# Ledger of designs, part 95: designed miniproteins, single chains, continued (2)

Each design is a single chain, and the fold is of that chain. pLDDT is the mean over its residues in the fold that is shown.

## One batch from the design tools (miniprotein)

Design m7311
Fold by ESMFold2-Fast:
Structure m7311 (fold): chain A 57 residues (1-57)
Amino acid sequence: MTVEERIAQIEADIAHARELLAKETDPVVQRVIEDEIARLEARLAYIRETGEIPPDL
């Protein structure tokens, strides 16, 4: 997988998570989705800064 392919995948995952967050009414689930978006954004920043793909466990 290329760095560009990984960036596109993370951007797609963030977009999907934002769509789920917009539809979600449970505050506990909203927090989980917000945490996931923050983690994905941090991974995206890492790739953009270092040019390296972090382990996605």
Scores: mean pLDDT 79

Design m7312
Fold by ESMFold2-Fast:
Structure m7312 (fold): chain A 70 residues (1-70)
Amino acid sequence: SIAADLARGPAEIDELLAQGLLSEESAAVARDVVAGVLSDRTVEILQTVRKATDEQIEEVRRQLEALREA
């Protein structure tokens, strides 16, 4: 559920920041969104942040695959 995803959000953000996949500024915005009230705007912002995070993870994955390519 969205509520369960939000409950894990702070820990996930901390892990992504520690791995260098999120900037400190992006992590701060994401934490504020997770700590906020569940409104339609908060849900939209969270979905946008999650998509951007997924794109950063995919980019790192592609770089690792390129390094393993001979």
Scores: mean pLDDT 62

Design m7313
Fold by ESMFold2-Fast:
Structure m7313 (fold): chain A 82 residues (1-82)
Amino acid sequence: SQALEDEVEKVRKELLQLGRKAGEIYMEAKKAGDEKKAAEILQRMEEIERRIQEAAAQKDIEEQLKMLREAVEKLKELIAEA
């Protein structure tokens, strides 16, 4: 379905924007010398990236979209908790 493909692209663009924001928060923690916070952010970002890669392997576009939306929620949680 083209509509589902368009939604996947929209969610992937949102993930890119949220990932950039998470990266900024990581860099701020590094610059502040908060190595523990930086390591925790990096681990959470790496887990989310792994989930995004797993979503790319899904042949069912609805399941892929569900997994990508879960990744969006996890990135939003990370950003809100920082």
Scores: mean pLDDT 88

Design m7314
Fold by ESMFold2-Fast:
Structure m7314 (fold): chain A 68 residues (1-68)
Amino acid sequence: MIKSIVRHLRRAYERSPEATLRTMARILGVSVETVRKRLEEDPDGLFRKVALKVLEQSGFEIDESTFE
């Protein structure tokens, strides 16, 4: 599940970078500038963090094994 959301986010970013940054900022509750900085520092970690937040908001529980 998390890999599918990460794939969707990567594709969305390639098609519409600004719109995707705004969407990720809204999901994480931070500014677009903060998201852009995190993307420059650790893009994989950022996409995974957004995917986890989306799954939590969807009412599905995520355990530690999903990070491995």
Scores: mean pLDDT 72

Design m7315
Fold by ESMFold2-Fast:
Structure m7315 (fold): chain A 63 residues (1-63)
Amino acid sequence: ISKEEGEKIAQGVLDAGRALGNEAIERAGEAALKGEATEEDIQAASALSPSLGEGVRLAVEGL
């Protein structure tokens, strides 16, 4: 994954967190955009949806 592609995925996670009103997902998306997402951020996203957790992981790997 390219850096640009990772940023788009991270932005999508952030937007999803805002739409859901979920602070943990919003934090995960923000951390992923900075390339600073932790395992806890990935786990929090995955607890709501495995696809959100995968999105955070891919965004960090792409940065």
Scores: mean pLDDT 76

Design m7316
Fold by ESMFold2-Fast:
Structure m7316 (fold): chain A 59 residues (1-59)
Amino acid sequence: SLREKLEKIRDEVLKKLKEAGIDPSNVNLSEEDLKKRNEISLPYGEKIYELEVELAKKA
């Protein structure tokens, strides 16, 4: 389902952030870590948005 795809993408981005040494629960990230987080998350953010739009259309 679209929801399962969305959950898998969210899990994947969290894994990549942790592999890069970035704790997604840490609110005090350095500028360098924030930049790395954005670089890792940005392509997934686009895919997440597309899936959320599709879910909204099916609601």
Scores: mean pLDDT 75

Design m7317
Fold by ESMFold2-Fast:
Structure m7317 (fold): chain A 87 residues (1-87)
Amino acid sequence: DMEKELRALGYDDETIEVALRLAEVRARAMEEFKRRWEAATTPEEREAIEEEQRRLGEIFQQAADAIEAGDLEKARELIAQLEELLR
């Protein structure tokens, strides 16, 4: 239970909410890329998936770094961007 663990570590409700949102969108991205990879039939399609996964990985890292820095406003903006890209 990630919410309970984060609360036990002394994180406030706002930080827990943002961290849970990042975890949810990360799980969604993993399922989406797995699906796209399984549907890919050409080397070009696979290369495009790898490139998109790399770009999203950079945004995920920036969001995680923002949470660790206490910049929840920046973290929320990056998470919203990730959620939109995965629609």
Scores: mean pLDDT 84

Design m7318
Fold by ESMFold2-Fast:
Structure m7318 (fold): chain A 94 residues (1-94)
Amino acid sequence: SAAEEALRQAVADLLALFDQAGRGEDIPMSQFFQALDTILAHGRASPSVDLLREAADTLQALAQQLRDGGAPQELVDALENTAAQLRAIAQQKE
């Protein structure tokens, strides 16, 4: 569905921002938060429980890597909170 493709694209866009930051590009924190908000909005519209869980797993793995790497706690918390919300949405749709 269009909502499933939008969710996949939103996750890919977030991963691209992390790749850019990892290469030393100065990415504003607001862009990460906006990407997470976009993922959550498309997650709410997605009918796919499997895709929601896959997105949540991706965000949780990123949060763990960032925590271990000393990233800002606000970003780590936002990733974990978004992952938890996606899992809750998936559970409700089962």
Scores: mean pLDDT 86

Design m7319
Fold by ESMFold2-Fast:
Formats: C-alpha cells, sequence, structure tokens
Structure m7319 (fold): chain A 75 residues (1-75)
C-alpha cells in the first residue's frame, strides 16, 4: 500500500542518515563501504517507489539529494 511504502521510505532514510553520522568516527575505508551500502539501499528504495508509489517519487528523489549532501560532509 501507499502507506506502507511511505513508512519504508522513512525507515530507510532515517537509517541512512544514522549510518552516515556514525561513520564519521570510522576509518576512510570503512566510511567508503558505509557510503556504498547507503547508496545501494537508496537505489533499491527508489526502484520500489517507482513500482508501487510513483506519486512519491519527486519527494523521495529530493530526500535522496539531502542524503547525498550529508555524504559529501563525511567524504
Amino acid sequence: SLESVREDVKTVFEGALKLIEDSRSKSKAEREEVIKTVRRALDIMIQRVEKFAPELLEEVLKKRKEIEEEIKKVE
């Protein structure tokens, strides 16, 4: 349902932000693996949104851009 997709999006984005923040204390190699994992999770979520809730796509892409800006701060 649309509601379950919204809940999943919230969970994935909150998890991504936490992983990025937690990576600040890690080595460069560990941060690169976290960033790779986060980007993969976001790609999977965007594919799910395109399939099940395309009306949310613009909002989700905007949120992804916000996460990419946070990634730039830890690279």
Scores: mean pLDDT 85

Design m7320
Fold by ESMFold2-Fast:
Structure m7320 (fold): chain A 81 residues (1-81)
Amino acid sequence: AAPVLSAEERERRAALVEEYRRLTQQYNETKSEEALREAIRLLLRYLGLSEEEIEKILNMDPEEQEKFVEKLRAEHEKKLA
């Protein structure tokens, strides 16, 4: 059977999703690059990347960063199917 998430793990993931929503909202209201950067960082943590991998992605060219995030999202979706 697939691993069942603990109550604590579900709460942690829900908190990350809510924080991501808050930062995305802040970016939409303020156009803050910092808020966008933090939203991407939280999304990558939710996808299970290490802090080292996250920093590497955040230091990429924006075009390369976007392509890498899309690839990770697609791979995550395939693992859930």
Scores: mean pLDDT 68

Design m7321
Fold by ESMFold2-Fast:
Parts: structure tokens; sequence; C-alpha cells
Structure m7321 (fold): chain A 85 residues (1-85)
């Protein structure tokens, strides 16, 4: 899970490269969860939590490909959230 990955790296000493590797791993995990939430029934809280995590990752990633994928996932999640009552 995302929380398990955060705990794994909590006590690591990171240079800039390792920090970006962690951000990329977190981004891939969030993209997987976003895909699952888009393909399956998901509640409003789950969609809002995923949107918050995506916004945070967009702000810290230096990988333009990951940033583009996160923005696409964000747009799709926002569209799905708008369809929920």
Amino acid sequence: SLEELKEKYKYEVFDAEKTQQLIEELGRMVLRRAREALENPADKETLEQLLAEIDRLIGVTRNPELQAELREAKDRLRAKLAELQ
C-alpha cells in the first residue's frame, strides 16, 4: 500500500536521486489505485483521497512522463467524482 511504502522509506537518508525514485514509486502506486478506482465502484472519500495524493505528487515530481500520467488520472477521477451524488 501507499502507507507501507511511506513507512519503508521513513528512516532512509535520501539524496535528490533517491528522493525522486521514491516519488516515482509512490506515483506508480497511486496511478494503480486510481486505475482500480476508475474501473470499479468507488466511494466519494476514496476518490477525494486519491485526488489529494495526486496533487501532492504532481507538485514534487521532476519526471514529466509521470506528471502527465498523474494529470490524466486526476482529470478522469474528477469526472467520476462529478457523476457521484
Scores: mean pLDDT 78

Design m7322
Fold by ESMFold2-Fast:
Structure m7322 (fold): chain A 115 residues (1-115)
Amino acid sequence: SALARALEALGEGFTVAGEVLDRAANEVGQVLALFEAAYGYLLAAQYELEGRLEKAEEARRRGREAAEAAAAKPELSLPEPLERTVEIDGVRVTLRVELDEEGRAVLTIEFSPAL
């Protein structure tokens, strides 16, 4: 199912992000690493369904690089919420990172049917 494919892609992205979390100097960088890896791997899953294998490989590479870049910053701020959406075979996956009232970074993942 489309949802199962999205969950598999998220799991792969989070596994990749997990490799850099121990190197993150701050909690915002950790959450941004999860966000970037998740987005890259979801986008790759969509490209694979479209038969665009080279773009899928590039999306995973960019996701890994963005996750490592987020983890490598010693001080990170998130002045505005970040949001990205990927549609995988009729399922819309929205990723959002924002700071709560206590200044903690929160990653939200929402699944909805694509129209």
Scores: mean pLDDT 81

Design m7323
Fold by ESMFold2-Fast:
Structure m7323 (fold): chain A 77 residues (1-77)
Amino acid sequence: AAEEELEEKLRALDLALLRGGPAAEEEALQLAKELFENGADLTVPTASGRTLPELAKENGLDDVALYLEQLIKEQES
């Protein structure tokens, strides 16, 4: 149940980063926070093989990319 919920949220984050735009940015920030707080591994590559911060940068979500980089740094510490 918990693993399935985190996998679903991680997939939702990937899709939000692909969509881009203000609504997707808000969704991505919330999903990233929830994933981090629940111990999900944010260093796993997306379905396209890119990292989550890379995907965010490619779609103009710079604030999301910075937030994801900070969360990943905390996980690698």
Scores: mean pLDDT 80

Design m7324
Fold by ESMFold2-Fast:
Structure m7324 (fold): chain A 64 residues (1-64)
Amino acid sequence: MSLEEIIEKVTKEVLEESKGKSYQERMDILSVRTQELSETLSPEDTLKVAKEMLKALEEQYKSE
C-alpha cells in the first residue's frame, strides 16, 4: 500500500470514529492512531499521515 493509500484509509477511519465527538475525544483518537502507525511506518511517514489526519479532523469539527 502506498503512503497516499494509507493516508486515505486511516483518514477515512479516523473521521468515521470521531464523528459527533468532542474536540478532545477526536485528538485522543488521533493520538492512538498515530501511535499505531509509528509501529509500522518511518517517523517521517508517520508525521505526514498524522498531519493529514489532524487537518481532516479539524475540518470535520469546524463543519459540525
Scores: mean pLDDT 82

Design m7325
Fold by ESMFold2-Fast:
Structure m7325 (fold): chain A 73 residues (1-73)
Amino acid sequence: MAELEALRRKAEESKPAEAYLLALEELRLLAEAGAPESEIQARGRRLAHLSAELAANAEEWTAYMTPLALALE
């Protein structure tokens, strides 16, 4: 339990990519420990949300930088 709580705290404080990896590790540990399906599903939803956040941030950053790069040419 202490290890899972430490991973949760790190995920909350970390950059999106690091938070995703920490959440993935937490889900793996919960599954190996035989955690209730409800907890695994909740962690899975969080992982999906972080994945979407990473994708959205990458697209948003690319969209922002492309016009700027063209303007600087």
Scores: mean pLDDT 64

Design m7326
Fold by ESMFold2-Fast:
Structure m7326 (fold): chain A 62 residues (1-62)
Amino acid sequence: MELEELLEETKKKLLELGVPESSANSIVGELRRLAERQGLDAAREAAERVLESVKQLQERSK
């Protein structure tokens, strides 16, 4: 339940930032695998780092 919510919310944010759906799906898939191996907190931290990286790329593209 919490994992699916994290993955859906992360995908929405990635799409809003202009990430292609195929790339967003790949990122979400990696976060799911990370959660299965290291737990939900590890996946949440990874999601935050990915979103920060994408935001920095958008800022550079100005």
Scores: mean pLDDT 79

Design m7327
Fold by ESMFold2-Fast:
Structure m7327 (fold): chain A 74 residues (1-74)
Amino acid sequence: SAAIEKLAAGFREFLELLREGLLARGYSREQILTVLRTVGRSLVAQMRKEGLPEEEIAAVERVAEEVLAEVEAE
């Protein structure tokens, strides 16, 4: 759905901005991976606790996995 696509795009942009901010502050790749992984896990856990749609949770998990893989590939 358009709403899920917008959620996925917004979360990706948020993680990319967070990554850029951490890089600018001199964080290592390993530190950045830890922060991004923690943010993704925390959001997913909160969404599950609140009973949000599984499709929305899956979209957030997918984006987090994609961004983490991109950072690890550098």
Scores: mean pLDDT 89

Design m7328
Fold by ESMFold2-Fast:
Structure m7328 (fold): chain A 62 residues (1-62)
Amino acid sequence: MELPEEVIEEAKKLGFKPEVRDGKVYFIDEKGRRLDYISLAVEAALGNEKARKLLELATEIE
């Protein structure tokens, strides 16, 4: 897994399942949609607050 444990825990709290396939990171939402970082950024821009919080944590992690 390429994700820090903080990102994994927050993803689960926000309803996402983190997954790594072929070296690429994905987040599977509660509806079963597989979101990469680009898709997550698009969802955040469209007002998905859960996607926005997860993206912020994943890109600005301490």
Scores: mean pLDDT 73

Design m7329
Fold by ESMFold2-Fast:
Structure m7329 (fold): chain A 88 residues (1-88)
Amino acid sequence: MKLAEEAKELAKKTIEAAKKGDFEKALEYYKRAVKLRELAKKLYPEIAIETEIYANIAGNSLLLAGVSQMEVQKVAQEALEEARKEVE
């Protein structure tokens, strides 16, 4: 499924950006992964588990790289609000 592969690629990009110290890009990829997870839960429940796993991998990679828990939560909340507006 294309969305599951997209979620996996977003997790990889988050890890790569975080390892390079590019936290702005890493947080952007994480936000996209969280948004994709929320959209999959609403529109494509068969792949919701895979998108959840990859979003969690992306988030954990940010924390391990030293991004604050508060910043990770802020970006996750923004992704949730954007996804909610798209599916209502």
Scores: mean pLDDT 83

Design m7330
Fold by ESMFold2-Fast:
Structure m7330 (fold): chain A 81 residues (1-81)
Amino acid sequence: SLADARLLVEAYRLDPEAMQRALVRLMLTVDPEGVAAVANTLARVMRGEATLADLARALSRLPPETRAALVEEARRIIAAA
């Protein structure tokens, strides 16, 4: 959803290193291809090369449990800021 995409963007703005570490960890442990696609799209959104809708679409292609884990990591980063 757009709400999930906004959470990832906000987490990346607040702590890009923590968000990058979370993405790398999930890529290595859960879904290398899907999480890599989300990471690439997030980086493009941060550079103004992609939209929140593009990021929401990439997130929607993940298994529900992987998407939930990414959203939880983003919420944790935001709460720690």
Scores: mean pLDDT 85

Design m7331
Fold by ESMFold2-Fast:
Structure m7331 (fold): chain A 91 residues (1-91)
Amino acid sequence: LTDEQLQTLMDALDPDKDGVVSNEAAFRFLQSIAPELSDEEIQALLDEADPDKDGVLDLDEFRRLMELLFERRPEIEAEVRAIIDQLQKMS
């Protein structure tokens, strides 16, 4: 994913447009695109992406989260790319 594609997805998950995504918003997003993952597995991915444990994900931390998710479930990368393409076409 490019920085532009990641930013588009983050903006969709960040209604406050403060440049970060809350762990809660990221958790809910992962539940929607990866329903086969348990709450514990999703939390482990978030913990790995957010080593500072500040409760929010910046662009670099969100990139790490996506990379970890795609490594575990390569098929989800295509789904996420489709979501980003749809978001970009609506703007």
Scores: mean pLDDT 78

Design m7332
Fold by ESMFold2-Fast:
Formats: C-alpha cells, structure tokens, sequence
Structure m7332 (fold): chain A 91 residues (1-91)
C-alpha cells in the first residue's frame, strides 16, 4: 500500500522533470489537451489523484511521461487516470 503511493509519487516527480525537457509548443499542446479533458469532466477532477486540485502543468507532465508522450491523445489521458484510480483503490 505505502509502496504503491511511493511509486505514484515517484512517477509524478519523474514526469514533471521530463515535461520540462519538451519544446514549448509540445508543452502547450499537452497542457491544452489535459486541461480541456479535465474541464469537460469536472473543474477539480485532476488526474484522479484525490484530494488534489488540478494543476495543468502537473497533469500534462504526468500524462506525457506515463503514456509515452501521447500528446493530443485523449485515450492515453483516460488510461492514465484509470491507472491512478486503480492505485488509490489498492490502498
């Protein structure tokens, strides 16, 4: 349980670092896609990590790293949310 939380945190931290290496155009596209998806579902939905406010940059970073840079792919964003929700359910 604690190990699952630590794995999720480590993934998020690594994802943020990876996001910073992307080109500004790619970063903007990832932010736009992830923000749009969150806004369509719920304003405070985030990535399914609870309790947390949606940070567009963090959301974009997690999406980018965890899905292998699936920029502009809503299916990959949904898979990432499902993954996080599964981890939380195992706690």
Amino acid sequence: MIDDINDAITTANNTISTFDTLSPDTQQRVIQVTTSSINQQQPDGGLGIRPGQPDPALTAAVYTTATGLGVGDPQRLQQMRDYIDRVLQSL
Scores: mean pLDDT 49

Design m7333
Fold by ESMFold2-Fast:
Structure m7333 (fold): chain A 95 residues (1-95)
Amino acid sequence: MPKVTISPASATVQVGETLTVTAKVESDEDVYVQVRLIDAETLKTVQSSPVTRVKPGETVTFTFTITAPEGTYILQATAFKDGKQSSDTATVTVT
């Protein structure tokens, strides 16, 4: 089963600022990774990265310009391949 770890584990950013997110993958094969910014209250995805193919042990970096309004958000990194998936989450506070 692939394992993904997201960094940072928490962040505070202002509207219009950039947030850089790193996802590290541990898997025996190439997997796909996507990061989503999810509104913690509505559980609606407000921003997402492109789906990226990642080799075992690699890290992928995504940069988001935060267009979401003030509030609390969940960053979710998901690694998936052949019906197997794992996710890791971080918390983002937009001020």
Scores: mean pLDDT 82

Design m7334
Fold by ESMFold2-Fast:
Structure m7334 (fold): chain A 98 residues (1-98)
Amino acid sequence: MEDKKIQQLINEMIQMRRRGESDQDILDKLTKKVGEKKAQQLLHQVKVAIEVAEKLREIGDEIDRELVEEWVRRGTPLEKVRRLLTPEHVAYYEELVA
């Protein structure tokens, strides 16, 4: 159960990080809106969520790459799996068989 204001602040923090703003810059801006203690709590929650999401993405990317390599090793035709692959994975498959 999140207040719409809290969700908006979380979205603002995500956008600030995407713009390359430091944790300190984000804290300073949030402190002006919600006070220092609440700003620190929200930043910590966002940092944990982003770190988990980034780690899951990295693991997913490695698994997907290894799966493509396994299909190539097993001689699975590209045509059979093409619909399951992103354009980048298709290019990687083609590179491995070249």
Scores: mean pLDDT 71

Design m7335
Fold by ESMFold2-Fast:
Order: structure tokens, then C-alpha cells, then sequence
Structure m7335 (fold): chain A 104 residues (1-104)
């Protein structure tokens, strides 16, 4: 699958850019491209997880956490398992956001 190979290549490129001192803005642009490719591949929940992570990204460490999480989810044996893992991670983030909104 060309899309799967492109996603894996982009993940490797983002991690190499992060290790080589690329700016946070450059890393965020690559993560947005990653989310677009994941959506194109039909991994909609995982794309949403990456985009939500982008909103809270403040450091190179945050970028590394997003990349590691995506790699771990993509290592699941089936697409359904990958989407389920992403959805569960998103529910945790949404719960935190709902609590913050109540405190507005």
C-alpha cells in the first residue's frame, strides 16, 4: 500500500527532524501532513488524535510523544484495532477538554 509506506516514511522523517533540531513550527506542519495522510488512508480516529495532539503541542518532547503514540497504534495487527486504540486515546483527551470548558 503506497499510502501506508508514505505514512511510515513521514513518521521516520518527523522523528529525524526532531532529533536534528527542526523548529517546532516545522514539526507541527509535518504532523498536520501526517494527519491528512492518515485520514486519506481511512484512519480517521488516528488522524483526529494527531490533530488534537497538535493543539496541545508546546515542545519537541510533545512532538516525540505524538510520533511514538502513532507508531504504537499502527503496530496493532488490524485496522479496527488501530482505530479503537486511537478512539480510546481521544476520549481521554475529550474528557479533559470537557472539564476545562466547565471551568470557563
Amino acid sequence: DPLRQEILRLLQEIEEMRRNGASLEELKKQLEELARLLEEAGLHELADLVREGLKNTKSHEDVGEIVARVVNILSQPTREEQERAARMAMLSVEERRALAEQLR
Scores: mean pLDDT 83

Design m7336
Fold by ESMFold2-Fast:
Structure m7336 (fold): chain A 111 residues (1-111)
Amino acid sequence: TATAEAGGFTVTITLEGSKDSGKARVEVRAPDGSVLTAEAEAKQGEIGTARAESGGYTVSLAVYKNADGTISAVAVVRGPDGRAYVASGTLNKDGTVSASAQEVEEAEPLE
């Protein structure tokens, strides 16, 4: 389990691995105290996805089990103001988890 923060959001990523699969659970705490949870599972070479919505917030989760035995997860959190934040986490072979979060500048429709 690892925690990352961006834009007042707290994102906690829990990653679990088996021999042939990876599972990710994300818990997002918004600045207003709203909480969203999403969980996804993937077999090796596949991508698992999940989505949750609450209080005008959305979280989209993708999890991938890499060929080297590591598990990667990416969560995109969007607020009611349209701003988005990306949190990523990796479960390493030694059982350690690394996580980071940052605000995403989305390209607006061009003229």
Scores: mean pLDDT 72

Design m7337
Fold by ESMFold2-Fast:
Structure m7337 (fold): chain A 79 residues (1-79)
Amino acid sequence: MSEEELKKAEEEAILDEELNEKVLNDTKAKAEQVKSKELLEETLASLRETAERAAKINEEVAAKFQELADWIAEKIKEL
């Protein structure tokens, strides 16, 4: 309910290995099915924002989100 509670929940989510793997796998699978450049660009922006926030908490988690973001960026270039 408070911004502090939301921030703490987000920090705990970033440290949750199973949640991160699920988000990364689900996002990649959805991106492979998406033919819309606009939707892929929105997904790319969200992943980069998440990676930047994760970098302040866990560099390995940030690297995984950044790697997926780079993969989507390459996919966008091919469209």
Scores: mean pLDDT 75

Design m7338
Fold by ESMFold2-Fast:
Structure m7338 (fold): chain A 88 residues (1-88)
Amino acid sequence: SVLDLINEFIAQLEANKDASLDELTKLVNDFLKKLSSTGKVPPRLFVSLALRLIGELTEAELTGDYAAATQRMIDDLRWFKEQLEKYE
């Protein structure tokens, strides 16, 4: 399910708080590809999440604070779960 994908990604991020930028980028890309393939997420909500996660990666690259970026991604995913509940 979409919720299972989100929970799995949150768990991956929590397990990899010391991840490099390349590792975080790979995790984000793999997640977005899987999420898109479900066809169950409203396009506007998918784009909003994608922009948030890409924004966190961009800020991590600029600041070098990958732990803070990882935490912001977890917060973005929790926001996304709340949005999905409104569309059920």
Scores: mean pLDDT 84

Design m7339
Fold by ESMFold2-Fast:
Structure m7339 (fold): chain A 80 residues (1-80)
Amino acid sequence: EVDEESIEGAYEYILENQDNEEKLEGLLRIAKYQAETSEEALKQLKALVKYMEENKDKLSEKAKKLVEEIKKIVEEAEKK
């Protein structure tokens, strides 16, 4: 039940805020909480990571680091 429009929206939000460390940290905290508590959110985060990796040419180094951190969160949640 992955929503492509929600993934594009999340990607655009990251692009618009990629220089704002506070907002990026907020996204990481939300992603970690959702990955640990919601199977649906885990699927969405996994799809978001894939989408961002396929579109990495538009991402700053800070945004690429965010993608790597979200990927780690997804991998740890799936390990359960």
Scores: mean pLDDT 78

Design m7340
Fold by ESMFold2-Fast:
Structure m7340 (fold): chain A 87 residues (1-87)
Amino acid sequence: SMEEEAEKILEEAERIKEEVERLMEQAKRDPSLLPEILERVREYERRLSELLQEAHRKKFPEEVITKLLAIAIEVHEVRLELEKQLA
């Protein structure tokens, strides 16, 4: 069902958010890993874009799309913060 598909996509997005938070903590503990961690965060940003495209293609409710956008913005902000630390 659409509800089950939407829930699965939201669960994946939430797991990406949690993983990005863990990666950010890992970078704080070992700054030498920052370039590798930044590439991983960029891969997650791309994956969230794919999930958003799929949500639009499958005509998910606006509430679901809004939640996905919020997670994508949060991951984007983490990427910007990590890039500042690398500079």
Scores: mean pLDDT 88

Design m7341
Fold by ESMFold2-Fast:
Structure m7341 (fold): chain A 76 residues (1-76)
Amino acid sequence: MIVLSEEEREIARELAERLGISEETAEEFIKLIKQGLSNREIAEKLGISEATASRMKRLYIELEIKRALELMKEAV
């Protein structure tokens, strides 16, 4: 089973707050993305709509990119 880092758990909390879902669902969503599952497969496994899964994936990617850019700029 994929283990989330502390920063990934913080992203899960942000996803839960913004999308009105449980933090547990957001954490499972991140684990499923890390496994390479499609939006449809994630929706089926979490019992949510494919539209919701698509929104979650887009928001997650945005937050991960933003965080990575901040870390890269700090490192140099």
Scores: mean pLDDT 76

Design m7342
Fold by ESMFold2-Fast:
Structure m7342 (fold): chain A 92 residues (1-92)
Amino acid sequence: GSVAAPINLSAEQISSNKVKISWSSSNSEPLNFYVFKKNLKTGEETFAGKIRNAKSGSLVVEVEPNTTYEFWVKAKNSKGESTSEPVTVTTK
């Protein structure tokens, strides 16, 4: 499509209550990126944050310890949107 999905998603736990989500994009134009999380223990899905007008990104997201999360990133501009495959992390 007109917007390629974010790729190379990684989730790195950096503290007991924080995970860093990082991604790349193959799009030639800058995009707005929207980061989402889902707590697989509760089923709660939340918007975690936005990176504006970027070609790649990273975002530090608040988490609970000893919990499994899915994260995904939506890329969007005036030409369209697409969503990454999710990454899963179990916090410690």
Scores: mean pLDDT 86

Design m7343
Fold by ESMFold2-Fast:
Formats: structure tokens, C-alpha cells, sequence
Structure m7343 (fold): chain A 71 residues (1-71)
């Protein structure tokens, strides 16, 4: 998908706010907390972010994925 660093930071912040990343704080930067968020999105454990991972985040945490991110 067409994920940008800004999309990853937004997802990180969303997952922290939803309580999915205990002990983490909002950073506004790509870093260790972003990697923790990406680990939660890797639903099939293959190390690759897919449309299925984004749909899972949308359904589980209500992440506001766009049609472009899901295409």
C-alpha cells in the first residue's frame, strides 16, 4: 500500500490512545514506538504490512484507513 511515514506516525498515535501499546507515549516521530505499532499490524507474522493488516487495524482499533491505503 501507499503508506507514508506520516501514516505510520498517525497509526502509532492511534494505537497508543486505544491502549494497544502499554507504557508507550506519543512521539510524533518514526521510531521504536512506531515499530511496536507495525508489529501489531503484522497479522500474519511475515514482517510485511498488507491491506489485510490495515483492515484489521481499522476493524479492531477503528483506525481511519483511506481507500488509497487499502488499495
Amino acid sequence: GDLTPEDLVALEGYLIAAGALPGARLTGEVGPTTWRALTLLDVDGDGTITVADLRWAQETYGFPATAEQLA
Scores: mean pLDDT 60

Design m7344
Fold by ESMFold2-Fast:
Structure m7344 (fold): chain A 88 residues (1-88)
Amino acid sequence: EFAEKLVIEEFLSRLGVDSLPEDIKKKVLEFYKEMREENRKLRPEIDALIQEGGEGVKKAVELRKEFNERSQKKMDELIAEIKKELAA
């Protein structure tokens, strides 16, 4: 899956490693699945707001921004956790 590969590559890059231990890889994939499911739930709401136009577009932009901020924070927290595990 293209998006799954991109998430793994991002974690490899940010951790500075060539590969992930199996347990850590599973944790990264679970994070990806969680974010994908949250995005899937938001998509119909965002699409409806965009179709509304005007103020709906502004609300859609704000919901997308909030989702992106939550996803980035969770990713940063997971990377910090993985760095601790790899340093042990």
Scores: mean pLDDT 82

Design m7345
Fold by ESMFold2-Fast:
Structure m7345 (fold): chain A 71 residues (1-71)
Amino acid sequence: PTAEEYFAAGKEAYAAGDYEAAADHFLRALLLQPDNREILANLHRAGAELARREGDFERAARLYELADSLR
C-alpha cells in the first residue's frame, strides 16, 4: 500500500468515528512520508479524539493545538 492509500483509509475511518483505525492508518502513511505535515496533523487530530473518548481533555487540547500548528 502507498502513503496515499493509507491516508485515504485513515480519513474514511476518521469520518466514520473510528479514531483508533484512523490513527493506525495515518501512522502507517506517516512512516512512508515522515515529513508530510498534513498526515501528521491528521494523526494528531485522531489522537485528540481518542484522548477525549478516554476523558483526557488536557491531552486532547494539546493534540489539537499541535495539529493546528502544522497549518
Scores: mean pLDDT 87

